# Designed miniproteins, single chains, continued (4): the designs that were tried, part 57

Each design is a single chain, and the fold is of that chain. pLDDT is the mean over its residues in the fold that is shown.

## One batch from the design tools (miniprotein)

Design m13962
Fold by ESMFold2-Fast:
Structure m13962 (fold): chain A 109 residues (1-109)
Amino acid sequence: MKEKYERVINKLLERLEQVDPELAARAKQLVDEYIKKGEYEKALAFATLAYLVAQMRANGGVAEFDLTPEEQRLVGAALDPDLVAAVYEAMRAGKTPEEIVALIEEKLK
């Protein structure tokens, strides 16, 4: 299971770096801390939400995932619907990427 989490997380962080390199660098630091603590679900949730935020900003509210069906199920299980809603509302309120990243970090504590 750990290898599946790390593979999906690394794929999401690589995609994030292509969309928003500055956000990717910050997300990687927080993701690495979660992985160090064995909190793979939090690491995956953070990487996924950071990628969604970056893509929604770049593509006018549409996010695309190049994930296998198994990887999509893993992501779905890690995501808290309330956290997803909070991130979406922060984006609608015009919060900066840095403020949204801070919100995700706070909610995953």
Scores: mean pLDDT 76

Design m13963
Fold by ESMFold2-Fast:
Structure m13963 (fold): chain A 99 residues (1-99)
Amino acid sequence: HMEDFREAVSAGSLIANGEFEEAAERLKKLIDEGKVDAAIFGVNVAIMLLEALRFAGEDVPEEVIESLKKARDALKAGDVETAKQYLEEAAEIGRKFRA
């Protein structure tokens, strides 16, 4: 349904706005609800927005983008637990960057 993908876009946008913990929590909720395709979409939105900000000259840590790519790859492989760990790692790196 369209609502799941809207929630995924919201989560990705939160990461771009520096709301890393809230974004990770929303993405993990999608995973827990079995909405893996929507979670992958949300991670892709986050990656694209962060890469665009980095290209525009924003000081975005490469490690956040790398952790999100690893989370996406884990989700595609069906490794939900590893994906959640990488989402938590991205949120922690992002929190330190913002602080």
Scores: mean pLDDT 82

Design m13964
Fold by ESMFold2-Fast:
Structure m13964 (fold): chain A 81 residues (1-81)
Amino acid sequence: MSTEEIIELIKEARERIAAGDPAATDPLIKILLTHPSPEVRAEAARALGLGVHVPEVRAALERALAVETDPEVIAAIREAL
């Protein structure tokens, strides 16, 4: 999956979360914890912020914050929490 394809996936997932579909958070959590691009992880963190009231989403953001070293991703996670 290219960076452009993954960003499109994040946008679609964000729209689904905003519409009340919590199942859209699962692919974003995986991206946040595993994707090699800091830019992509930051976008996933921002999208997950829409679902932070879900305990599993909050736990994933806190877990990501504990292991993340990129300043932009750390800032995105902190903003989402």
Scores: mean pLDDT 82

Design m13965
Fold by ESMFold2-Fast:
Structure m13965 (fold): chain A 71 residues (1-71)
Amino acid sequence: MMLSVQEVLDRLSEIAARHRDNPRVQAAVREALQQLHDHYLKNGHVSREFAQDVLNRVEQVVQEEEQRQQQ
């Protein structure tokens, strides 16, 4: 369940690639990457907990979009 920062970045990239045609997912990934980058610039390090929280927000958006497509 706990992911490394590198694994979070890899997963965000994979989500963006899989959902290229979905503007909501693209926006969520962009915001997530911006938050991770901003955190890194301020602290010189990204905590695993912060990275996981950011990824969880993107995964929630993905889940909601995938469920809507099943209607």
Scores: mean pLDDT 80

Design m13966
Fold by ESMFold2-Fast:
Formats: C-alpha cells, structure tokens, sequence
Structure m13966 (fold): chain A 77 residues (1-77)
C-alpha cells in the first residue's frame, strides 16, 4: 500500500543517519526486511515492537508522517 511504502521509505531515511551499514538500510523492501535489519542493531524484541507500531500506523488509514516513524523507533527501543 502507499502508506506502507511511505513508512518504509521514512524508516530507510532515518536508519541511514545512524547505521554503520547504510546500504543495508537502502535494501529494505518490507516490514520483514526492516525487522531483520533492526534486530541486528537493537535486538529482536525491540525490532518486533518497532515493526508492530509501524504496522499499526499503516493499518490506521491515517497518513504516516516522519514524526510518527520517529516515535515508533523511540517507543520500540
């Protein structure tokens, strides 16, 4: 969906500012890819929480903003 694509694009942008492997961030195409990448850096439980929050944002039908994605990353950690 358009909101899922937007959430993933925003997540890639945010991860590119803090990861040691920005090419891995650029390769993220799905929430499953995002979870796997996050698990390497913040652990499996935090990765699952973050992805669940992003999925909930997409499922809400509301436009996903950069601020929404930042909150999901902060609350998932």
Amino acid sequence: SAQEERALALARELLATGLDAPEEAAAVRSFEDLRALLAKYVGEEAAERTVALLRALVASGRPVTREDVLRAFAEGA
Scores: mean pLDDT 81

Design m13967
Fold by ESMFold2-Fast:
Structure m13967 (fold): chain A 94 residues (1-94)
Amino acid sequence: MEKAKELLEEAVELLNEAVKAAKEGDNEKAVELAKEAVEKALEAVPGLSPIQAVSLAMYLMSSSVESYLNGAYEASEILRKGALEVLKKAEEAE
């Protein structure tokens, strides 16, 4: 639980940074941060409760939409796919 919580907190921080980069027009940085956020999110999933995993996937999807609205289309696609992978992995873990 503690390890998963740390990874979850890291994923959320990276997601916030990715969205900020998207808003600033730094698409390259947004993509890099989005990839790191998804990696940390997927690493966290085995230690998360089902409700935490769903919440994380919803946060990834929300960040994807916000990135898309700011023109960061590649980062948006990475986050959208990441949300689906989090949901799939959470379903398979329990």
Scores: mean pLDDT 85

Design m13968
Fold by ESMFold2-Fast:
Structure m13968 (fold): chain A 71 residues (1-71)
Amino acid sequence: EYEKDLAKLFEETEKKRKELIEAGLSEVEANKIAKQALDKGLEALEKGASLEEALKIIDEIVKEAIKKHKE
């Protein structure tokens, strides 16, 4: 199951990276933010958080970045 959780985390992070680009961030900035979000999600999963919690962390980081860019 852990491997499936990892695959889902990578898949959702890639979708969020595309959302960052659609929001107007450069590809370089989107890649940087997506990597930071993925790293945080992986850390949570390694420490026993659920997949749902890890995905929420990724979503929150990406949402904050988009909000700051649009302000």
Scores: mean pLDDT 82

Design m13969
Fold by ESMFold2-Fast:
Structure m13969 (fold): chain A 100 residues (1-100)
Amino acid sequence: MLSPLQALILTEASVTSLRMAAYLAVKYKASEEEIEKLKELAIKQLEEDAELMEEVGLDEAAELLREAAEKLKKAKTAEEMLEILDELEERLRALAAELA
């Protein structure tokens, strides 16, 4: 079993990678089909990260990840995806600082 800190580091790295993918989708003007596929992959990753957070007792972090996944289901553009993932990254960083 991972420690809470190890799980948090991996989850924060995961969210940063998803945010970068959304940024690149904006930059390269990804099509609606490409955005939909990226959104599916991002939602799946956030749901997996949320389960990991729950397993290590970081329930508040898990809830933030699930909330972001629900917002992504409603997102229609790469710009909306980027905004959601930027907010999630900031909220996870704030939570990490409180847990230190």
Scores: mean pLDDT 87

Design m13970
Fold by ESMFold2-Fast:
Parts: sequence; structure tokens; C-alpha cells
Structure m13970 (fold): chain A 76 residues (1-76)
Amino acid sequence: MTVKRVIETAAKIVIEKKSSVLTDEDFRRIAEESGIPLSLLKAADTDGDGILNVNALIRKLAEYLGVSEEELRKEL
């Protein structure tokens, strides 16, 4: 549920703005809509380029929620 919410919100923003690059405002919106801390979402932007690394996102969310990475991948 949580990974799906983050990905769906990010995908919606990317489609609406026609850009794969997320701004700090876009990350804040994803955090507000998903309930995931902004700091965790920014940690998944490993290069600071505004592009979410899905593998890093899954790892950070698994640690945050106390579940396995495989459990979260089933939501994708």
C-alpha cells in the first residue's frame, strides 16, 4: 500500500508536469499524500537530481515499516 501510494503520487506529478524530475515542492506533496517522512523520500533521491531511485525507496520504506523488501515489491 505505502510504496504504491508513493509511486502513484510521483507518477501523477511526473505526468502532469511532463518531467521525470521532482522538485522539493513535489517531494513535500508526496510526503503529505503518502504519510511518508520527507527525509526518507529525499534519501531515495540518491544523487539529489530529483529522480527517485525505486530500489532505494523500497529499501528505505522496508526499514521504516519493519517489513521485507519483497513484501513491498508485491505492491508494485
Scores: mean pLDDT 74

Design m13971
Fold by ESMFold2-Fast:
Structure m13971 (fold): chain A 55 residues (1-55)
Amino acid sequence: GAEEAARRGAGAREAGLALRSPEGEKLGQMGYDAGKAGDVETAEKYVAQADSLVG
């Protein structure tokens, strides 16, 4: 659900920070914001993009 998508976005943001990836951090933050807004589809898209950059 949206809460889970938000948690995944937060995790992606932390991974971006740990890997010093500004784009990964930004995409993770955008996923978190979309998840908090209830837009699960957009949140999943940004989380997937962030994950592709850091892992």
Scores: mean pLDDT 75

Design m13972
Fold by ESMFold2-Fast:
Structure m13972 (fold): chain A 104 residues (1-104)
Amino acid sequence: SSELAELEALRAWLEAQLDAILASDDQLAAVEEFIAALRAQLAASTSPVVRALLSLAIDRAEEILAGLRAGASPEAVRQAVEGFREAFEALIDREIERLRAAAA
């Protein structure tokens, strides 16, 4: 389905974005750009499931941004980004499994 393809693309894109944030010399700017990209994807998506995931991702990314602005340590930022990755991969994988089961 188009929704399955959208979820698989979202998963791969999120992994790449989180890796880019951790590798960035300017993590504040990288997270701000990530939030802008999430908002653009939310505006383009018509899937209720993908829209809900993107809305939650924006809220969690805004929390990471607030931590960075408050002077969070590099280790605290790494832990927050990896916690984001773990939580969102689990949520996306659950929805992918539901769609695959429905298509079988």
Scores: mean pLDDT 87

Design m13973
Fold by ESMFold2-Fast:
Structure m13973 (fold): chain A 87 residues (1-87)
Amino acid sequence: SMIDEYTEKLLEAVKNKDFEKIREIFEEFARELIEKGYSEEEIQKLAREMLDKVIEELPDLPEEEWTKIEGMAALAIAEAIEEKRKE
């Protein structure tokens, strides 16, 4: 599924500590779902499901890193929604 494809990309970026790539993945994910007609609430729910899958794959990653990644997801989604509003 699309969610599984983004989850795999996110998992790889997190393993590499590539925060620029993590941001790009969430931004692309949000933009694609917006284009497909998903609501902000639905996008946030799907992003949470993706994050939960990645957390399960990387149980030894510090909680502080997860908090940072969660914040990056929230910011990227908010920015994508704001950009859509300006169009």
Scores: mean pLDDT 84

Design m13974
Fold by ESMFold2-Fast:
Structure m13974 (fold): chain A 75 residues (1-75)
Amino acid sequence: LSPLQVRILAAIAAGGPDGSITAAQLAEGFGLSRGTVSRHLRELEALGLVARDRATGRWSLTPAGMAKIRELMAA
């Protein structure tokens, strides 16, 4: 994982009341284009670390993603 991808995982973990966040909110927070954030999110989804709610378009951590961020934060 790149440092930016670790920060994206942390931002999703700290997301809204349901532990979810939009690509637009991530783009605003990181000063990146929505397309750039969406590419990173698709890469993290391919790794099984995040999942997108098809109805809302919101991104959340998978159990594997939660385990990964806890591992990285415990260093």
Scores: mean pLDDT 79

Design m13975
Fold by ESMFold2-Fast:
Structure m13975 (fold): chain A 83 residues (1-83)
Amino acid sequence: DKIEEELEELVEKLKRGEANEEEVERLLKLLDELIENNSDPAVINGAQLLKELVERAVREGISLEELLERLREEARRKVEELE
């Protein structure tokens, strides 16, 4: 599927912090198309989660890589707070 291949390329760029604003908007549109047209709940849930992460990174003016680092640090801090 052309959409799946394009999505994978955009996700890899975004993970590396190499995606520009136009590529991010394109990724969000592809994720919306997957949510709307796909019937697999696992695909829909994955696309929704990725969309939330991408939108948050854009809102905060950071790369997805930087957002993922923040989320990892937040998870580590929560584990430390439990003990």
Scores: mean pLDDT 73

Design m13976
Fold by ESMFold2-Fast:
Structure m13976 (fold): chain A 74 residues (1-74)
Amino acid sequence: SMEEKISELVKEFAKEAKEVLDKAIAEGKSKEEMLEMMDKLVEEFKKKNPELPEDVVRFLRALAHAEVERIAAE
């Protein structure tokens, strides 16, 4: 179903975001740089999956930003 496909895409995005952020942390990237990297990842993911509803794309961006904020707060 579309809902199952969206669930799997959300999991795929979360995995990719973690890999990108883990590398950024290892390279000493700033919070601002990590937010820009996440925005770029969301836009690239949207382009690869144009069938994604706009609200799901906004949700992915919010998740990515929340993770950057969590990392920056430690």
Scores: mean pLDDT 85

Design m13977
Fold by ESMFold2-Fast:
Formats: C-alpha cells, sequence, structure tokens
Structure m13977 (fold): chain A 78 residues (1-78)
C-alpha cells in the first residue's frame, strides 16, 4: 500500500480543481468536471490493480490519469 503516492495524486487533483473553479467559464468547468469524473474512475482502477499486485497495469492507468490532469491544466492556463 502506497499511501504517500496516492495522497500526492489527490493533492495535485485538488489543486487543479481549485484553479478550475477560480479561472474557468461555465463550459470549460463542465469539461473539467467530466475529466475529473474519468480521473476518479481511473484512480479506482489503479488501486484495484495495485491490490491485485499488477504494478504494470496500475502504472499504465496512472499515466492515463496524468494525461487527463494535463488536459485540465491546459484548460486552466487559458
Amino acid sequence: KSIVKEEAIERLKKAFEEYLKKNLNEEDQKKALELFKQIEELKEQAKEYLKQGDKEKAREVAQQIEELVEQLQELVEK
């Protein structure tokens, strides 16, 4: 169990959520919420793979989460 790693991802996500709510219009907030929903689902999948000992699949899912987080970041930067 990697509590530190999970908390780091959660903190980054929350920081982005704050930025989104502060700087985005309604349409971009809607897109951001959709991305957050997908991130939460992938986060649960990553936990399940780690629980099963499948570190490679968990890593792939974590990379997908980072990709979605990057999309959120790009929305905030505009």
Scores: mean pLDDT 73

Design m13978
Fold by ESMFold2-Fast:
Structure m13978 (fold): chain A 87 residues (1-87)
Amino acid sequence: MKKERRERVIASVGAAIRLIGAELEDKETAAKALKDLGKVVKKEGEFLNNEKAVKLAEEAIKVAETDIDKAKELVKKAMKLNNKAES
């Protein structure tokens, strides 16, 4: 749990930095950053046995290339659910 959470924090910081850059340049870079973050959040959800968070992270990965705003919202929801599941 603590290791998976640490990996998510590191990935979140990296994704945020890349996303800030991509918002000025292109959507493809932003989508890749969100997909990478979504994969880390999904893995954490699987470790925590949090099915709802896993599904939201999977949806975020799928829509990252077509709807960046929706992907951001889905990743945030998945992270919030993982925070609750860690109790």
Scores: mean pLDDT 71

Design m13979
Fold by ESMFold2-Fast:
Structure m13979 (fold): chain A 66 residues (1-66)
Amino acid sequence: MKEVAERVGELLRLIGELIDLELKARKSGKWTPAEKAQIAALQALIDRLLSGEVTPAQARAALDAL
């Protein structure tokens, strides 16, 4: 229950990272396989965090590894 506020905070952080990567890809005019994989991984992580399959701490660790 206390994790709800933390989950919302981490969700907003992940959305910010996703927006930044998408803007970077648009501005560069090209996609690298690595950038495409990072965007897909972030989208999957957001979905898992939103569904409650991962904790905010697990999401933070996964983001740090990206």
Scores: mean pLDDT 74

Design m13980
Fold by ESMFold2-Fast:
Structure m13980 (fold): chain A 87 residues (1-87)
Amino acid sequence: SMEEEIDKEAKKKAAEQLYISLKIHYRDDPELQAEIDRIYEEHKEDPEAFIKALLDLLRSRGEEKLAEQFEVAYKGLYDYYKKLLQQ
C-alpha cells in the first residue's frame, strides 16, 4: 500500500541521516568509520536492522548515552520524514 511504501521510505531516510551523523561524529576514527560503513552496507535494505546494529555497536563501546540519543533521534527523524512524505 502507499502507507507501507511511505513507512519504509521514512525509515530508510531516518537511518541514512543517522549514518551520516555518526560518520561525522567519528570523522577522526578511520577504524570505527570502516566498521560503521560495513554495518550500513550489510543492512542497506533493512533500516531497522541497521539502527539496531548501530546502537549495539555504540553500547558495546560503553557509549550508552550516545546510543540513547541516537535512538531518540531515529524516532524523531522517522516521524519527521513520515509526515513530510504524506504531504
Scores: mean pLDDT 87

Design m13981
Fold by ESMFold2-Fast:
Order: C-alpha cells, then structure tokens, then sequence
Structure m13981 (fold): chain A 65 residues (1-65)
C-alpha cells in the first residue's frame, strides 16, 4: 500500500542518516514515521516507536554526562 511504502521509505532514510551520523535528519525521518502511524490509527506502534526514540536519546545524554 502507499502508506506502508511511505513508512518503509522513512524508516530506511532514518537508518541511513543515523549510520552516516546525521542524527538530526534521522530524527526528522522518525517523526515522519510516527505521523504516518498515527494517521493510520496504529497508535500502539507509534507509542512504542516514541519510547524507543526516548531510550536512544537517554543513552546519548548519559554518554555526555
């Protein structure tokens, strides 16, 4: 479906940018995934994805401390 393809493309772009060290761009793509999931009523996946993002940000902040 169009929405599944768009979600896949945004996930691929997020991973690609993260691997390249472009974390701001990677976060932008993850936010797009969340928006697409919410638009489809896939709220449980959206919540899980948000928690995964927060956990990763917590790890980055812990490394700076």
Amino acid sequence: SHMEEQIRKEKEAAIEDAKAGNYARAIGHVLNVLGLLLDQGRWDEGVRTAREILAELDKVEAEKA
Scores: mean pLDDT 74

Design m13982
Fold by ESMFold2-Fast:
Structure m13982 (fold): chain A 72 residues (1-72)
Amino acid sequence: MAAPKFSKEEVLEQFEGAVAHLERLLAAGRVSLDQARAALEELAKWMLSQGVPEEEVKEQVARALARLEAAA
């Protein structure tokens, strides 16, 4: 397995920042919910590549999806 470039906490902090940015773009009408979901899917792949456990990635993605759906 590749060594992670960031700690788990740093990866989750970057993910949170990206989700907050997607919420703002979605609220501003600059992206569709489908585009936001596609971006979230790529963020999930990135978190897995950084060594975040699959169970935690699923939890973070579920929370982020609920936030994005509420913002739409």
Scores: mean pLDDT 80

Design m13983
Fold by ESMFold2-Fast:
Structure m13983 (fold): chain A 68 residues (1-68)
Amino acid sequence: MKEPTEEQIRTFLSSLVDSMLARGLSEAQMRDALANVLRWFREVEKFSEEVVERMERIAEELLAQALA
């Protein structure tokens, strides 16, 4: 993958969170899955640390919104 824009990150992570919620995953399971996805982008896709930090921030924001 190429390094994504913030809009692409939000769309992707939002879809993941929605999918996990639909599957009935707990908050802990969703956090683990998101952490694993971020590790994959860093280690496999080799996104910059700045992009990964942005993804982490957006993931926390989206998870908080989904659990509200």
Scores: mean pLDDT 79

Design m13984
Fold by ESMFold2-Fast:
Structure m13984 (fold): chain A 139 residues (1-139)
Amino acid sequence: SEEEIVKEKLQELLQLIQEKSLPLSVAEIETELETLHELSELDVPPNLQNTFDILVLSTIRSFLALPQEQRLKLPNQTILHLANLLNLLSEKDPELVKELITDSDIEKLQDLLNTLKSENAPEEVVESLQKAINTLKSL
């Protein structure tokens, strides 16, 4: 079932995060964001929703903690998925997002957005990230 797939993948991801040495590489963050995006398209059981949401926000914060040079290595498609995850969580659990995402994190997302605009990134990526930033600023 989708519930068993989500449970198994979340348990695997939790174990990998616990076993990984910090800091996480861009490639590791890309893999984690893509896995979380795929899980977001499945039915996340209510009893696992909080764990899923915390993992998403933790992974995004790990990405934003990277130096700017490393952040710019994340593919446009993965940035789109990151923005969509932020938008989804901001609608479902705005209180958790407000508690875990800092003003410094929002500034780093704005810097990323400014770079994407200057590099003529796809409109969908720019619009989704802009929406996420606007929502975060309103929380």
Scores: mean pLDDT 83

Design m13985
Fold by ESMFold2-Fast:
Structure m13985 (fold): chain A 83 residues (1-83)
Amino acid sequence: SMSREEVLEVARKMGLGARAALEVFDELESEIPKEKLGEILARAIGRGMAVGAAAPLDWSDEEVYARARAEVRAFIEEEIAKL
């Protein structure tokens, strides 16, 4: 079982991923139909949080943030391409 300290560190990195997702979503919002904004935003946040949760222990916050931004951007661009 994970220690309390390890659980809190995972939660913190999930928060970094969520922030990265929100920033990327704001950058691409104009390309998304209004009726899909909520669905794509929720899924983008989930993707960002997943990057944070899965991040290697030796990654810096900057590396987690950059990876979350890249993953979320690829996800949103793929969803836009399906429209």
Scores: mean pLDDT 89

Design m13986
Fold by ESMFold2-Fast:
Structure m13986 (fold): chain A 79 residues (1-79)
Amino acid sequence: SAEQEEKLEEFLREARKRVIEAASTKDREKAEETIERLVEEFGEFLEEVFPEMSEEEKRLAVESFERLARALAEKVLSS
């Protein structure tokens, strides 16, 4: 639904901001801790906002989210 899509976009925007802020400190450990928390929060978000999504679809979404978050952190850490 449009409401679910809007909530997803807002979550991803805030997650991106938190990853950039953590990685901008150039503290790799802080960036890792932030990503771990965001992965847990995203899992919980999907359970709440997308309850009809299958367990496999949720797992794949979380895995994809983690890969993208780590890639973003590496880009910021390397800059």
Scores: mean pLDDT 89

Design m13987
Fold by ESMFold2-Fast:
Structure m13987 (fold): chain A 79 residues (1-79)
Amino acid sequence: ATDQIIADAAIKVANALLSDPRVSVEEASQLAKEFADAIRAGDRERMEQVLKRAEELGASPESIEKIRKVGDEAMAAVA
């Protein structure tokens, strides 16, 4: 169950990032992986660092907010 929740969160993050044409498939995949690792570790600071990197790559405020919500929900579900 925990691995499935984390995998689903990673997919949602990748899809949110790929909705922005400024983010490449490789960048979206790498950020989704780092986000999944942060959720697995319960590391909110690391999750915030991933969000900052997504913003620096040009992800929209709407994408950033969607990713934040996915992370909060996934962390709550695995706790």
Scores: mean pLDDT 81

Design m13988
Fold by ESMFold2-Fast:
Structure m13988 (fold): chain A 64 residues (1-64)
Amino acid sequence: ESKLPQSILDLFEKIKGKSLEEILNDESLLDQLKEALVLSKTEYKEELLKLAEEINNPELIELL
């Protein structure tokens, strides 16, 4: 169970195992990632960091 919107959970599932370069080359993923970065400045920052660590993407962790 997550406090994050389903759209953000779907985003993290799609980027799981992808590099930051692959994410940035996908315009739809980039737009969704920008939304996640906005949420990282709210009460959801901890949950977003935890998800980024679970998918093992250190470049994404640095963005949050």
Scores: mean pLDDT 69

Design m13989
Fold by ESMFold2-Fast:
Structure m13989 (fold): chain A 87 residues (1-87)
Amino acid sequence: MLSEEEKKLEASTENLLAVLAKSSLAERRTYLDILAAELKRLFPEEAERIDALRAQALANIDDLAALQGVVREMRDLAIEALRRKQA
């Protein structure tokens, strides 16, 4: 079963995906910058992977489906890092 922290990450991701669908390109960039900064704060050991995914998301900023795919990859990275931290 998912931990409460994993459930919160999934819920936050679904909320972010909905917000990104309704956001301008400038707002999407801002939300991605905030997300990447927060993930690096929580998982500094994953900073290189987070920065690579942020760059990939920015490259797809005008393609909602591709952008949402990258955001889900960032979620999967966060869940993986959280599980390693708890092990």
Scores: mean pLDDT 83

Design m13990
Fold by ESMFold2-Fast:
Structure m13990 (fold): chain A 95 residues (1-95)
Amino acid sequence: SLEDKLLELISELETKIENGELKEEEIKEKVKEIIELMKELGLNEELIENLEEAVKNKDYLALQMTLGVIVLEIAVRRVVERKELEEALRKLLEE
């Protein structure tokens, strides 16, 4: 899924930043890929703006914090979707 791809890209980016494996140009390119997926998923525009600002300012702490918020938002979306599916299945089985 697009959500799984986004989580994989975020995890890869975070790990590589922590290990010092990425140059500034590579970070910008990876963040651009993340932003494209966020737009496709209809995620919060303020989070996209925060990512763009963090990269522009070379604020990698703000970048990592914003990535963490994105992961949390996806996790919440997945919990809500799973709960709605469980409710729908329960309703079908009781009829």
Scores: mean pLDDT 80

Design m13991
Fold by ESMFold2-Fast:
Structure m13991 (fold): chain A 91 residues (1-91)
Amino acid sequence: TQAELDREIDEAVREANRAAQLAKEEGFTDIATKIEEARDLMVKDREKIPEALKLLSEAVKYAQKNGSPDLVREVAEAAAEAAHAKRLYDA
């Protein structure tokens, strides 16, 4: 339903904010910027959820190569929530 999609987008945005904050704290400003771009896309336009998910997936790959295990987990959680929002949007 629309209410389920709204709640999932809100959750994806919250997880993205947590991941971006952790990236900044660990000194990975490029990762933080990419996560914040994905967050802004999800907030502004539901049709941009696939684009946001692509950015979050790129951030996960970068974190896996350069970041901490904690950062990988937080970015992956944001990507998972965005993927769930996409599935609800497509349903």
Scores: mean pLDDT 85

Design m13992
Fold by ESMFold2-Fast:
Structure m13992 (fold): chain A 92 residues (1-92)
Amino acid sequence: DVFDELVEANDDLLAVLQSAGATSRVHTLAEVMHLLGRWAEDQGLFREDVDPRLVDLSGTPLGKLFGVDELDFSDEEALAELILKNATVVEK
């Protein structure tokens, strides 16, 4: 299961995760997704006027890192793909 894979975030993604309370460099993909959701909520980025899971990433460090201005956090496959472009899968 891809969501159970251990990933090590790059320095830019790690900075976002640390601002959301991450204490490790290595997380499961599911844990990274949870931390990013928490970060987006803490930053007030959810577009509740359009969709409560749609996140406005314009002008944010994460938006710059992912190369997108807007992301549907309910689209777990799209979010996972963007995370994997900015993280290395750790073999156990």
Scores: mean pLDDT 78

Design m13993
Fold by ESMFold2-Fast:
Structure m13993 (fold): chain A 67 residues (1-67)
Amino acid sequence: APEGYKLVGRATVAGHEVELYVNPETGKAVLDVDGVLRETSSSLAGAAAANGGDLEAARRVGEAAKA
């Protein structure tokens, strides 16, 4: 996990392990996909937190927001 980031949720998506991390001081969120860190939206992090760390529920909210 990057320094200052906390694990908020995890899921398996298309056979890949995905973990969501959030920095509470900056509001930045990152996804760890099989050990590769990628920046993502704070809205996905908020949705995951609202769903008790359920990344699949957060992903569905994010897909609805993109449509």
Scores: mean pLDDT 66

Design m13994
Fold by ESMFold2-Fast:
Structure m13994 (fold): chain A 86 residues (1-86)
Amino acid sequence: SKEELLKKMAERRAAMDAEAAALLARYADDPAAQALIRRARAEADRLFAEAERYLEQGKYVIAQMLLIAASAEVLVTRRALERRAA
């Protein structure tokens, strides 16, 4: 349902915000890492906003795909930072 998808979006957004904050704290002394984290967060925010617009239009499949994409932004950034540390 639309209500259930909105709840899932809110939960995913809260999880993403917490993870982004933790990564910013972990890389406090790494300006390049912080720039990547901030860009990933900004892109995730845009994708969540787009997903909300599609949910309001009743386009649930597109909205779900955008939620997955938004969640992936922070994961991709975390993996890139792990590769830099290696």
Scores: mean pLDDT 83

Design m13995
Fold by ESMFold2-Fast:
Structure m13995 (fold): chain A 90 residues (1-90)
Amino acid sequence: MERIREMAEAFLEVLVEKRKELGLKLPDAERQEEMIRSIEEAIREGTELGRRIERAYEENPGEGLRKMFKEIEEEAKKALEELEKKKEEE
């Protein structure tokens, strides 16, 4: 349980750092706690995201999570581009 909390907090820290770099609005303390709970649930239930977080944290809590987040960001950008293209065609 304590380890899951540490993984969730480490992931949120990287997420907040990345949002700050992108000039995005940072979540307040209450929102951050909600995000931590959601991340803990994802890890506990063994979702794809939860497993990716756990693996990245096990390799290197800082650099592993940052690398994983960058991969997710690139995947999300590709998904958004595909959605925009489909929306323009239909």
Scores: mean pLDDT 72

